# Designed miniproteins, single chains, continued (4): the designs that were tried, part 20

Each design is a single chain, and the fold is of that chain. pLDDT is the mean over its residues in the fold that is shown.

## One batch from the design tools (miniprotein)

Design m12666
Fold by ESMFold2-Fast:
Structure m12666 (fold): chain A 87 residues (1-87)
Amino acid sequence: MILAVAVSYEGKIGVASTDEKLGEEAKERIEKAGANIELVKKELEKFAGEAKEIKLEDIDKLPEEVKELVEKAIEEAGEVAGILVAE
């Protein structure tokens, strides 16, 4: 099963996935098209499955593997205002 995470902050998007190649390809398409949440969700769902919004307060309740992907995505976005997880 492929996991993918996207983080958004002030129009910046970070993407991380357990499949690094597919995650990087999705990130390149998102960056080229301009970051919007519907496009991000659609790009994650192409390879990882259903994308769900996660509340910021619930990050600490996520499995460790998902938390690691969230941390990588936050590094790319600079901070976090919204989170999508696809599995």
Scores: mean pLDDT 79

Design m12667
Fold by ESMFold2-Fast:
Structure m12667 (fold): chain A 130 residues (1-130)
Amino acid sequence: MINKNLNILIADDSPEMRERLKNIVLEVFGEDANIITTGSGEEALDVFEENKIDVALIDLELNGLSGLEVIRYMREKRPDLAIVMLAPRDASEEEIERAREAGADLVLLKPASDEELKEAIRRANELATS
């Protein structure tokens, strides 16, 4: 399959998680993926406003603006955006539901395996290219 050239935003306050997610995105989409990484909710919104983002991977526990607030803002501006929320493993069902209500298409619990991350990213790509 020929993948569409995608602009992918990764927002996570952990440098190690950002690097891991970037590597997995590159494995799924190849060198055609344009990947932008940020460490805060405010930086994520700045990147989103300046770039046409096709897929967003947003950590719930961002510095500054919460991942939930970032997702709500992005969804209001871009109804067609594919959004994956990354949540801690101990996230409640209520927190997961609030993320879905905010506009997350997929919710993935951390720590996630590389295979779980790849599957979530592939599903997000299917949504973005539909």
Scores: mean pLDDT 80

Design m12668
Fold by ESMFold2-Fast:
Structure m12668 (fold): chain A 85 residues (1-85)
Amino acid sequence: SKNIEKEKEKILKEIDELIEETDNEELKKLLEEAKEYVKEGKYEEAAKLLLEAAEKFPEYKEKLNKLALEVEIIEGLELIERALE
């Protein structure tokens, strides 16, 4: 679906923006790993990693929780699209 691909691109851009915004090297590494999971369609792994990062980096907790929610939404959309095939 074009809509799912667009939402995936948006999530990847938001992750890239947070990587650029943060000075924390450990958080940058976790975000790069989450980005690779999103690219591979491993949304559950990506969401779990983002939620773990939110617990470790309370300054970024709101942004990381938002990203995790967006990843969970795209997973749900892909599951619905697959069911409608």
Scores: mean pLDDT 85

Design m12669
Fold by ESMFold2-Fast:
Structure m12669 (fold): chain A 80 residues (1-80)
Amino acid sequence: SAAAVAAAIAEVRALLDRTRAQLESTTDAEEALKLMRELQREIGRILAGLSEAEADEVARAVEPALQALMDRVHAMLKAA
């Protein structure tokens, strides 16, 4: 449903914002990788409750923010 998609987008965006703040507070590449694994696990849990079409809609909505976090971690790994 549209309500389920909107709720999932809001939950994923809240997780992305929390993870971004945690990543900004660390210089440890291993901690950054742990935070990203936890984020992926939590996103997977949210998406598992949705149909494939609903999960695709959520993924499209959050892709730019998720990619920005992945780019940040990649840059941190290259700097280490």
Scores: mean pLDDT 85

Design m12670
Fold by ESMFold2-Fast:
Structure m12670 (fold): chain A 94 residues (1-94)
Amino acid sequence: MIVRLEAEDPATGARLETLARKIATAQGLPIVSVERVGDKTVITFEWEPLPADSPLRAEVAPEVDGWVTLTLTFTNPSTGEVQAEERVTARLLP
């Protein structure tokens, strides 16, 4: 599945790009494109479900008015405890 996310400012755009690249690497899929239009960053990447035994979980959760929160959660594979969580809120594009 192709996902397109837009960040409205350069700092959020940098965080979105970092998080999207981590997810793409975890899935074994490339980033399709990274485009900068003024202060906005549009990232297009391929979304595939991670294996159930993966230490990483990636989620796109709908917010309001076309906003979504992209979350990457890292769990300890031995204990199942959450070790780290990174999230960015961005616009979901068609």
Scores: mean pLDDT 76

Design m12671
Fold by ESMFold2-Fast:
Structure m12671 (fold): chain A 57 residues (1-57)
Amino acid sequence: MTPEERAARAIELLAVYKGGKRLTVEEILAMTPEEIAEKTGLSVEDIEKARKFAENL
């Protein structure tokens, strides 16, 4: 799996945990962090943290 796919999965899980709308990995990869934040209710900072965490795995 690519680091970007791992980051997308981490963002998906975080959005579900927060009770937000679930996005697919493909949707997350196609969107900007701002668009993901708007749809999921996550902050851009949380999205960036999830991406960095997944890239370091």
Scores: mean pLDDT 74

Design m12672
Fold by ESMFold2-Fast:
Structure m12672 (fold): chain A 66 residues (1-66)
Amino acid sequence: GPAAEEAARLAELLEAAERTIENLRKQGLFDIAEEMERAIEEHRDDPEKLEAAIRELERRAVRALL
């Protein structure tokens, strides 16, 4: 049902975010990694807000790596 689909989407977002955090730390972007961890803690039950926060932090990471 819709709740199961939302939970699956959240799980996928969390797994992707954890991999991104590890990569950010390896690149020395500790501040962005910390902000992404906070976004996960604050929005772990809201996949739309979590996805929006991750997207903004990914944009910042891309700019920092370019």
Scores: mean pLDDT 80

Design m12673
Fold by ESMFold2-Fast:
Structure m12673 (fold): chain A 82 residues (1-82)
Amino acid sequence: MTEEEAKEAIEKLEKEIEEARKLLAESKDPALRKIIELAIKAAEYLKEALRAAPTDPEKAAEYLAKARELYAEGRRLAEAAE
């Protein structure tokens, strides 16, 4: 991944986080709020993974693992809430 490709991916994640924060502000459902908060946190870790990937692939892998774990937890909660 080039630095430019990483920048574009980070910008896309920042837009996704912004949309998620908008949904969080509009929701009063505690279960939905928790799911959105986990999704935002996962996206933040994914951004850190992308930033670290060119110089510290091991650290990038750690951030990616954390992002995937949080995303999986959020998905599990979403399925349980239905």
Scores: mean pLDDT 80

Design m12674
Fold by ESMFold2-Fast:
Structure m12674 (fold): chain A 94 residues (1-94)
Amino acid sequence: LSEEQKRKAKELLEKAKESLEKAKEAIANGDYSTAMLHLMEAAQNVAKALELLGKPEEAKELLRKVEDLLFQGDFESAAELLEEKIEEAEKELE
């Protein structure tokens, strides 16, 4: 990966963390429509970072799993999955 690609991936992961924090606040307040919006924003940013890391299949799988959890109303599990994937991607960028 180029230094520019690593930088862009890190910026996408920071945006994902920001969206995830907003989603967690919305979940705590019972605002599931706002939580869904921010969880999808976080998922898209993590997926873009994974694509930059050369992992397009992992990006597709993540989006599918998050969408499945959101369709089931499992916002808490969607948030946990995204948090785990952000941590894994950040470690890979070290």
Scores: mean pLDDT 87

Design m12675
Fold by ESMFold2-Fast:
Structure m12675 (fold): chain A 63 residues (1-63)
Amino acid sequence: SLIEEIERSLPQFVYTPKSMEETQEILQKIQEIYQIALETGDAEKGVELLEQMNKEYEEKQKK
């Protein structure tokens, strides 16, 4: 399964959401990335997008 391949390669998501609204936003973005990977058949692209998102939220937490 393409989803299993992505999950196996996923970086550990270290960011802790500060609110329920932020949790919803993050979950929605993750779902959209999985959808893109499934539609394109590109697990590597899915992993790359998830890594970018994780990095962005980690940097926001440091501010």
Scores: mean pLDDT 70

Design m12676
Fold by ESMFold2-Fast:
Structure m12676 (fold): chain A 78 residues (1-78)
Amino acid sequence: MEELEKRFKETVEEVEKLVSQGKYDEAIKRLDEFIQWLEEELKKAKENGDEKTARFYERLISEARYLKKLVENEKKRR
């Protein structure tokens, strides 16, 4: 769990830096890649019967999708 939280934090920081540089498409692509990786890890957790880890990945996917929506809205405003 702590390693996943660290990776999420690092991804958020990278996305925020890209947004600050006006690189919205790169930020969106980075989030899409992160979401895809989380979905693959979620599938593995579900296949292994690890319901606790699966719920954690589902929450991170939801948070990452929300962040993507914020970045897309910021791009449209600019």
Scores: mean pLDDT 83

Design m12677
Fold by ESMFold2-Fast:
Structure m12677 (fold): chain A 90 residues (1-90)
Amino acid sequence: MIKLSKTEAKVLLALYNAGKEVALSASELAEHLELSKSAVTRALRRLEKLGLVEVEERIINGKRVRYYRITEEGEKFAEENLDELLEIVS
C-alpha cells in the first residue's frame, strides 16, 4: 500500500475536493492549506512520482507557473482511501 505523509494527504485531498477540472499552483495550495510552499512542493513532487497528480505549465503575467491537477489514478486512490486520508489530516 502507498503510505502518504500528513502533508501529502492534505495536498491530495485539496486537489480531490477541487476536482479533475481544476489545476492549482504550489503557492495557491500552500496559502489554502496554511503550509510552507517548500513543504507543498515536496508533497506535489512525490504525488506526481506516484502518478496521483499531473503537472501543466501556464504563462501568468509573462512568467511560467506550474499547475497541478489530480489524475484519474489519484481520484480513485482518494476515493478508495478516503476514511484513512481524512484520519491522517485530522
Scores: mean pLDDT 84

Design m12678
Fold by ESMFold2-Fast:
Structure m12678 (fold): chain A 74 residues (1-74)
Amino acid sequence: SASEEAQERLGRRTEDEMQRALAESIQRALDVARQGADQMSDPGTRQTILGYGRRLVEEERRRRREAAEAAARA
């Protein structure tokens, strides 16, 4: 149906925009974390900061998948 096609197109555009925004946010966060880590002598702290960024990305992707599944069953 037209409404289903519209929802599919909107979903694809929203996902593409989200992936781009996510990639840009990750890059900025990693750049800031790298600059901070470069001023520190502790490699473990650097890994912790970078790991935090990766977890935020995975959490957002998980929420997006859950939202899509909820929409599909509604």
Scores: mean pLDDT 68

Design m12679
Fold by ESMFold2-Fast:
Structure m12679 (fold): chain A 88 residues (1-88)
Amino acid sequence: ALQRLRELAEQNGVLDVLQEQLEETRKAVTPYINNKDLEGALKALEEGFAKLEAALTAAAPENAAEIRRLVAESLAEEKETLKEIFER
């Protein structure tokens, strides 16, 4: 899902917006991972992806429906990966 979102962003000239929002999300989530706070990490991830969705849909409104679908799929995958990291 994330790779498809990246391809869509590149085709619409907004790959930099996607990369910036992903990096901000990573920075927001990292402290919770370091503190072993799964609930905080999941909330930060959800908030980060909500900002990502808003930024991409504003930058490429004609692709809003597909962006929302791919963001939701990417968030679901990232949440499962995060849970696995905490469970080990």
Scores: mean pLDDT 84

Design m12680
Fold by ESMFold2-Fast:
Structure m12680 (fold): chain A 79 residues (1-79)
Amino acid sequence: MKEKIEELKKKIRELVDEYARARLAGDTQRADELGRKIGEVIEELSKLGATPEDLLEINSYIGEADERVAAARRAQRAA
């Protein structure tokens, strides 16, 4: 159980990184696809009994990626 949860957490981090790159590249179709996949993996984690701590770690990583994208977009507008 725990091993599968850690595997899915790694998968989410990889998908989040790809999602951030797609957003920065303006690839809306790929970003939408990756966002859907992230949601599916989070739902699978919840069904497997992921703890609130596991979900908080994932949400923290997603938030950090969103901040990086927002910062990069602000820098592009300021140039």
Scores: mean pLDDT 81

Design m12681
Fold by ESMFold2-Fast:
Structure m12681 (fold): chain A 66 residues (1-66)
Amino acid sequence: SIREEVRALFERALGRAVADDDDLLALGATSVLTQALGRRFGVKLPSDAIRLYPTLRELVDYIESQ
């Protein structure tokens, strides 16, 4: 699923488990990771996407809406 692919990307990059409602910024996620998601799913994410959609749930919902 898109959610599990997004989770796997963040878990690999951050070196830790990521729950749906974890604060990705607090875990160390940056715009580099949202850019990687945009490339992987063929979606144009805004440069501030990680601030606008700071949880896995919110970010996945945004990607699926594109």
Scores: mean pLDDT 83

Design m12682
Fold by ESMFold2-Fast:
Structure m12682 (fold): chain A 130 residues (1-130)
Amino acid sequence: MQPKILILGVNPELLGRVESILKSLGYDDILRIIPSEVSDEVVLEAAEKADIIILVVDTDESYEFGLRLLDGLHARGLRKPVIVLGLRERREQAEELVEHARSLGIDVFLADLEDEEEVRKAVEEAVSKV
């Protein structure tokens, strides 16, 4: 059975790029959400129904949302694998999200969004945890 993948980010073009990579790997059960367009509760409900969560970190807003998402997953007892995809200029924030996720006992994988091979590897590692 295909994993349900939730992609969270603020840039529709970057979300489309991630979806294209996932489809090239044979994963078609994909939901994209822009967190600023919905409540945190709606995002957490979608995350509960997903098997894998992908967080795209390209702005301060996406970083701050990422912290709230991880805290919300932990508060609900959700042990979903999380992939943090950072732009190179956001590497420090992406690494802080990874450290925070690990402190909460969340399986987390980091990849450079601009490196397709790193993204592919992170997706396959996360799928292995489902």
Scores: mean pLDDT 86

Design m12683
Fold by ESMFold2-Fast:
Structure m12683 (fold): chain A 91 residues (1-91)
Amino acid sequence: MDEELREAIKILKEAGLSDENIIYLLSVLILAGGGLESVKTLAEQIKEANVDNEELLEILKAILEQVKEELKVSEEEIKEIEERIRKLLEE
C-alpha cells in the first residue's frame, strides 16, 4: 500500500483539484522525485491562488510533456504511474 500517495491525494482533493489534475500533478512529482512536502506546498499555493482547474490541467499537461522528454520516460511508464494513482483515487 502506498501511504504517501494516499496522503498526497487527500491533500490535493482538499485543495480542490479535479481527479485529472491530481493524476497529472502526482505523475509529474513522481517522475521529478518530489515528495509529500512538495505536494503539500503546491496544494497550499494552488488553493491560495484560486487557480482554475482547466488552466491547471493545461499547465500540468505541458509540464508532463517536458518531463517525459527530459527524462526519456516511456509512455508505458507514464501509464503505469497514472493507473496506480487512479486505483488509489477509486478507494
Scores: mean pLDDT 79

Design m12684
Fold by ESMFold2-Fast:
Structure m12684 (fold): chain A 106 residues (1-106)
Amino acid sequence: SLSKIEELVEEINELIRELVKSLQNGDYERALQLLEEIKGKVEELVKEMSKIDPEAAKAFGKTAKGLIDQIKKSIENKDILTALLYITTLGGEIYIQYQIVKKKIS
């Protein structure tokens, strides 16, 4: 349902805000924990989106997984600027996919 997708997007956006805050504070352990929570919520989002458009959901899931993997590597390497760039890209992809789903159902 669109309402479940909206709820997941809002939850992911809040986790992204906390992830950015943890990185700014140098709390890399908390940042990696938050990234795992984001990964789980993104997987739930992909499953919900697949009920509407399975091919688009699959493509988004692949892109999001790649971005999450790059965020993790950047954090582990203490390359926080690169991590923030990938986090921004992930947030943008989630926003774009949510807008596409809204238009398809409306």
Scores: mean pLDDT 90

Design m12685
Fold by ESMFold2-Fast:
Structure m12685 (fold): chain A 74 residues (1-74)
Amino acid sequence: SHEELDKFLLQGLSEVVALVRQGRYDEARAKVEELVAEIAERFNLSEEEKERLLAGGLALMDSLAAGQEARRAA
């Protein structure tokens, strides 16, 4: 259901944000890849849809990590 997808996405995003806040950037990146793979499997996404979702998720994660590094350097 859409409700189950929303809960899964919110939980996954919360975990990525928590890992970034902890400075665990490699684990946060791995978590994004894991979430994308599970979404693709659960919802039968095409390879093209999976690649687009992965690219978007990794770009967002990199932006969050860069912001966190800037805060640590201050």
Scores: mean pLDDT 79

Design m12686
Fold by ESMFold2-Fast:
Structure m12686 (fold): chain A 85 residues (1-85)
Amino acid sequence: MLALPSDLEAQGEEALAQGKYREAGLLYAQAGGVLEMQAILNGLNPDLLKRAAELYRKAAEAFKKAGDDETAENLEKVAKSVEKA
């Protein structure tokens, strides 16, 4: 079963609050991926793509806090690509 994006985002927020930045980044990225897939299945729904991009940016910020600047920069590029689809 696919987890709900809102449940993954909530788990990411909890991990972030506990200083588990890498775990938070992974959870936000998973939430973004689920919303991106839902957007694609719904004919590239722009609201879902925008929401996915927001989650990828939250993931990027979390990875940057974890000291993983490369993963953070890659996620920011993914977010920009998704917003323009």
Scores: mean pLDDT 84

Design m12687
Fold by ESMFold2-Fast:
Structure m12687 (fold): chain A 69 residues (1-69)
Amino acid sequence: MSATLTIPSFEPGRDNWDKALEEFRKQLDKVADKLRPDVLNSLRSTIDDLRKAGDEYKGFHGKTVNITD
């Protein structure tokens, strides 16, 4: 089986990147057991960094991560 993680894209009128990051983190947590620990830690660290960077998050929206066994 494969699972997909997606960083939410910005839409017109949607300026809640904090909420978008929270949604992505929830998706990550749901598939955490299927990810390698190094990949999981890297993604969690990236989410934390994106929260600190604010506008830098715009450069990463719409990214997708494929999870394979």
Scores: mean pLDDT 60

Design m12688
Fold by ESMFold2-Fast:
Structure m12688 (fold): chain A 69 residues (1-69)
Amino acid sequence: SAAARAEARALVERLREAVEAGDLDAAQHSILTLYLRGAISAEVAAQAGRLAREGRGEEAAKLILDSIA
């Protein structure tokens, strides 16, 4: 739905902000929330988590957004 897509985009923006701030707990929480809500697969969640730990928040965000298009 449009509402679910908007909510996922908001979580992705929080993920980007968390990685930029070095807040890996907040980044992981955003990814886990997307996964638990069924917005992303376990594989996408795992890859996004790896990118976030590497400080690659923009790439993690793009991966998630591409998966929900």
Scores: mean pLDDT 86

Design m12689
Fold by ESMFold2-Fast:
Structure m12689 (fold): chain A 66 residues (1-66)
Amino acid sequence: MKKLEELAKKIKEAAAKAGAEVEVEIEGDKVTVTLDAPTLEQARRAHELIREEFEKYGLTLVERPP
């Protein structure tokens, strides 16, 4: 599904703008996002931007602890 690949690219761009790094894995209909940020504030900002991208695609972002 090409839409998930486009979402992954948007997520990476959003995280980079927040000063964070992100790894995105696509498994069929599931998208897993792993955030790596220097500070908690940058992680929260990246999360907010990523959440907005998910909402644009009609998806819900679910956080999973490490």
Scores: mean pLDDT 72

Design m12690
Fold by ESMFold2-Fast:
Structure m12690 (fold): chain A 119 residues (1-119)
Amino acid sequence: MDFLKRLIEETKRLAEQAEKEGNEKVAELFRDVHLNLETALQAAKLEKDPNVAEILAQIFLKFVLDSLVEKAKELNDPEVLEAGITLLERIRDIAKEAGLTNFAKMAEKHLERLKELLE
């Protein structure tokens, strides 16, 4: 849960900064990721068994990362793709720092998919 909370705060900050800088497409990407992360955290919190809540958080994070790649592809802007890459690298690094090896590998796999779109 702490990992998801860190990502929620980071994506909120990034969305607000992109809006302030007038980058509407980058702000839209970060807002979409932020909303999906908040939904994932709320869903995990409804589960009373901590072990099941952790499994749900993993499943929902995979969905969030899949949605990030699809949203970046939909927006089809090199600046948005670069922003998505930077966010996925940050997610990977936060996961590694927290010892969440499976989350770090998940972020890396999505990072590879997004880098392929830059060609």
Scores: mean pLDDT 81

Design m12691
Fold by ESMFold2-Fast:
Structure m12691 (fold): chain A 75 residues (1-75)
Amino acid sequence: HMEEKLKKEIDKIYEEALKRIDATTDPFEIQQILIDAYKKIQELIKKYNASPEVIEYAREKLRELARKAQEKIAA
């Protein structure tokens, strides 16, 4: 139950960050959005002492977000 809730919160952070990246063309703002998403996810992991499975799920989402950010900046 808690792991499912944490994954949903991670998905929320990811989706909000993607919307913000899509809404801007400023590479500095894109970097700031990525940093903010990373901090929120790290705080969530730390606060709830998340399991290795949730931590790996978060890492995958952060890798996807970083890739999307890099693609946007490179375009």
Scores: mean pLDDT 85

Design m12692
Fold by ESMFold2-Fast:
Structure m12692 (fold): chain A 68 residues (1-68)
Amino acid sequence: MKKVRDVSKKLEDMLKDSSSSDQDIAETLRELERYGMRTFEGGLLLVKNMRKYGKKAQEAVEKVVRER
């Protein structure tokens, strides 16, 4: 749980930073997937709840979900 929260915080920080690319966000989501499918799903829910980060976050999520 705490490990998921740490990576989720990293993801949130990346979403707030305009210099972060959709590729960087996708890689962080893949890192969450390596911890387990539930962890990955939790990360996806966090990103979806942070709608204010916009299209960049959505494109990164779609890319990773389509791969799996």
Scores: mean pLDDT 62

Design m12693
Fold by ESMFold2-Fast:
Structure m12693 (fold): chain A 63 residues (1-63)
Amino acid sequence: DVQAALDRILGAVSMVGKVDEEKVKEAAEIAKKHPAATPTIIRQAKRKGASEEQIKMILEAAK
């Protein structure tokens, strides 16, 4: 449906819930101190609309 397609596009655009760079840094710091919590931190970041690039930054910092 055209409406379903529009809802998907508008949903992606209106999902400004991209995690701020500052919040990504905080998550990365927690992951560095608690590597075992990294999978949970990433799942929460994804739920809050973090981009895959932001998630990769968290993973990189946890190494």
Scores: mean pLDDT 62

Design m12694
Fold by ESMFold2-Fast:
Structure m12694 (fold): chain A 80 residues (1-80)
Amino acid sequence: MSQEELDAEVEVAVLLLKGAVSMITAEKSTDKNEQLKHYQEALKYFEKALELAREAGLEDSVRTAQEGIEDAKKKIDELK
């Protein structure tokens, strides 16, 4: 891999992890407003991961980020 691809792979992994942590934090939150904030935060991390993964050609990460976006959006819609 080029240095750019390697750096992108690490950044995508970190963003996916941040998204996953935000999802878990939202699920453990007892306040609806707190849950919404954490799910919205997760969505932002997954969207950023998707953008970078697509640019870097990281197919597995693209799929994981898309799944995270779908899950986060579903949870946000349920809280409306």
Scores: mean pLDDT 85

Design m12695
Fold by ESMFold2-Fast:
Structure m12695 (fold): chain A 117 residues (1-117)
Amino acid sequence: SDEELLERLRELLERIYELLRGLSLDQVKAAVERLARAAAEIIIKYAKDVTKGIGFALRLIGLAFDARLARSKEEALAVARELLDTIYDAFPYLSREGQLALLRELERLREELEAAL
């Protein structure tokens, strides 16, 4: 159901943020940049509303560049927070296939971040 997928997303995004807090600056920057680009590609491909999809994807690409420019752990985590919030906001505008693709990408990232701790 839509409610079950949205709750799964919420829990997964919270877990990812907690994991990022335990990592080095360089690890956070790399993870945020990678997720932002992957999420932007999924949103462009699967958005039900093209205009909103483009808006979310452009914001995510901007956040990928902001992650590269972050000079402190605090700055990198602030970019991570905006990235995860943008993913949450974009999620209802995706087709079911796109929602599942995004959840799979987030689950892969969670597994990689847990292995890095």
Scores: mean pLDDT 90

Design m12696
Fold by ESMFold2-Fast:
Structure m12696 (fold): chain A 55 residues (1-55)
Amino acid sequence: SNEEIVKRLQELLERADAATKKQVFDTLGRMMLDPSISAYEAQKEALKLLEEKFS
């Protein structure tokens, strides 16, 4: 669900460094300005970036 994705994003963001946080927020901001991209897709892409950094 969207709630589970948001919760996981918050958990990983709390552990991320400033550079990673900036990259995630910049990506979310760009995607949220595009009306063809849902909030769910933007959140999934942000989660993917965070998971890659913690792999």
Scores: mean pLDDT 79

Design m12697
Fold by ESMFold2-Fast:
Structure m12697 (fold): chain A 68 residues (1-68)
Amino acid sequence: DALEKIKKELESMGKKYISVSEVAKLVNKYTGLDEDEVYRKIIDLNLFRYFDFLTLDDAIYAVEKILG
């Protein structure tokens, strides 16, 4: 349920790039997982980034990998 809500919110943003910070805040908001810990887990996936930004597809992939 939390995973589906996060994915829908990310998709509804209509953005090509989403910051890792924004993704971590959404995961924290819907799951209660620590924002800094989620941020680190996303960075540790070694996905391509433009500064602090992931593609929308990679942001969704990161959330799926972290939450299962």
Scores: mean pLDDT 83

Design m12698
Fold by ESMFold2-Fast:
Structure m12698 (fold): chain A 59 residues (1-59)
Amino acid sequence: RPDTLAALRVLREAGVISDEEFEELLEKYRRGEMTDEQLDAWLNERARAAGLPVAPPRP
């Protein structure tokens, strides 16, 4: 889904996640082992740990 994939790419380009981690997360997402909500939460947590701005909470 475009927004979730865009967030993954941003973290990869920022060096917060590796290409290997990016591929692993995409595979889990494709298999339905991670929902959009779970992946978004993981990405925000990783970005926060790296000192990057996180998305505001959704309504």
Scores: mean pLDDT 72

Design m12699
Fold by ESMFold2-Fast:
Structure m12699 (fold): chain A 59 residues (1-59)
Amino acid sequence: MDAARAYTDRAVAFLRSLGLDGAAQAVEDTYRRLAPVLPPEEVIRAVLETAGRASGAEL
């Protein structure tokens, strides 16, 4: 790889730049949980879904 790692890093950096540290951590945790067991496309989907959901909850 790592499209999934690259997407996760950018999402985490962006969320932290907005002060959404909880959402950034949720995104990183989702990547760590799923990256060993899912293909990169599914990991990216889960990371983006987590970013949206966690950002909404934190805002």
Scores: mean pLDDT 79

Design m12700
Fold by ESMFold2-Fast:
Structure m12700 (fold): chain A 77 residues (1-77)
Amino acid sequence: MEEELINLVKEMAANRDDPEKVDELARKIYELLVKAGMSEVEARLTVGAVRSAVQAGKLDLAIDIVKEAFERAKKRK
């Protein structure tokens, strides 16, 4: 699951000029975070932060955000 999240973030960065593709990938990241145990509110906030980092060209930051979020979700935070 963590590897899937990282791959989705990388795909979002590669397709950042395609809003429909970005929205599709954001939805998939959201679904995986909720499945991992994150609340819907926290998952939306996390996806928003990932999208912002990707749009700013900060791929490493976007990956770190999703990795930290996944670890928190596994701990039911």
Scores: mean pLDDT 82

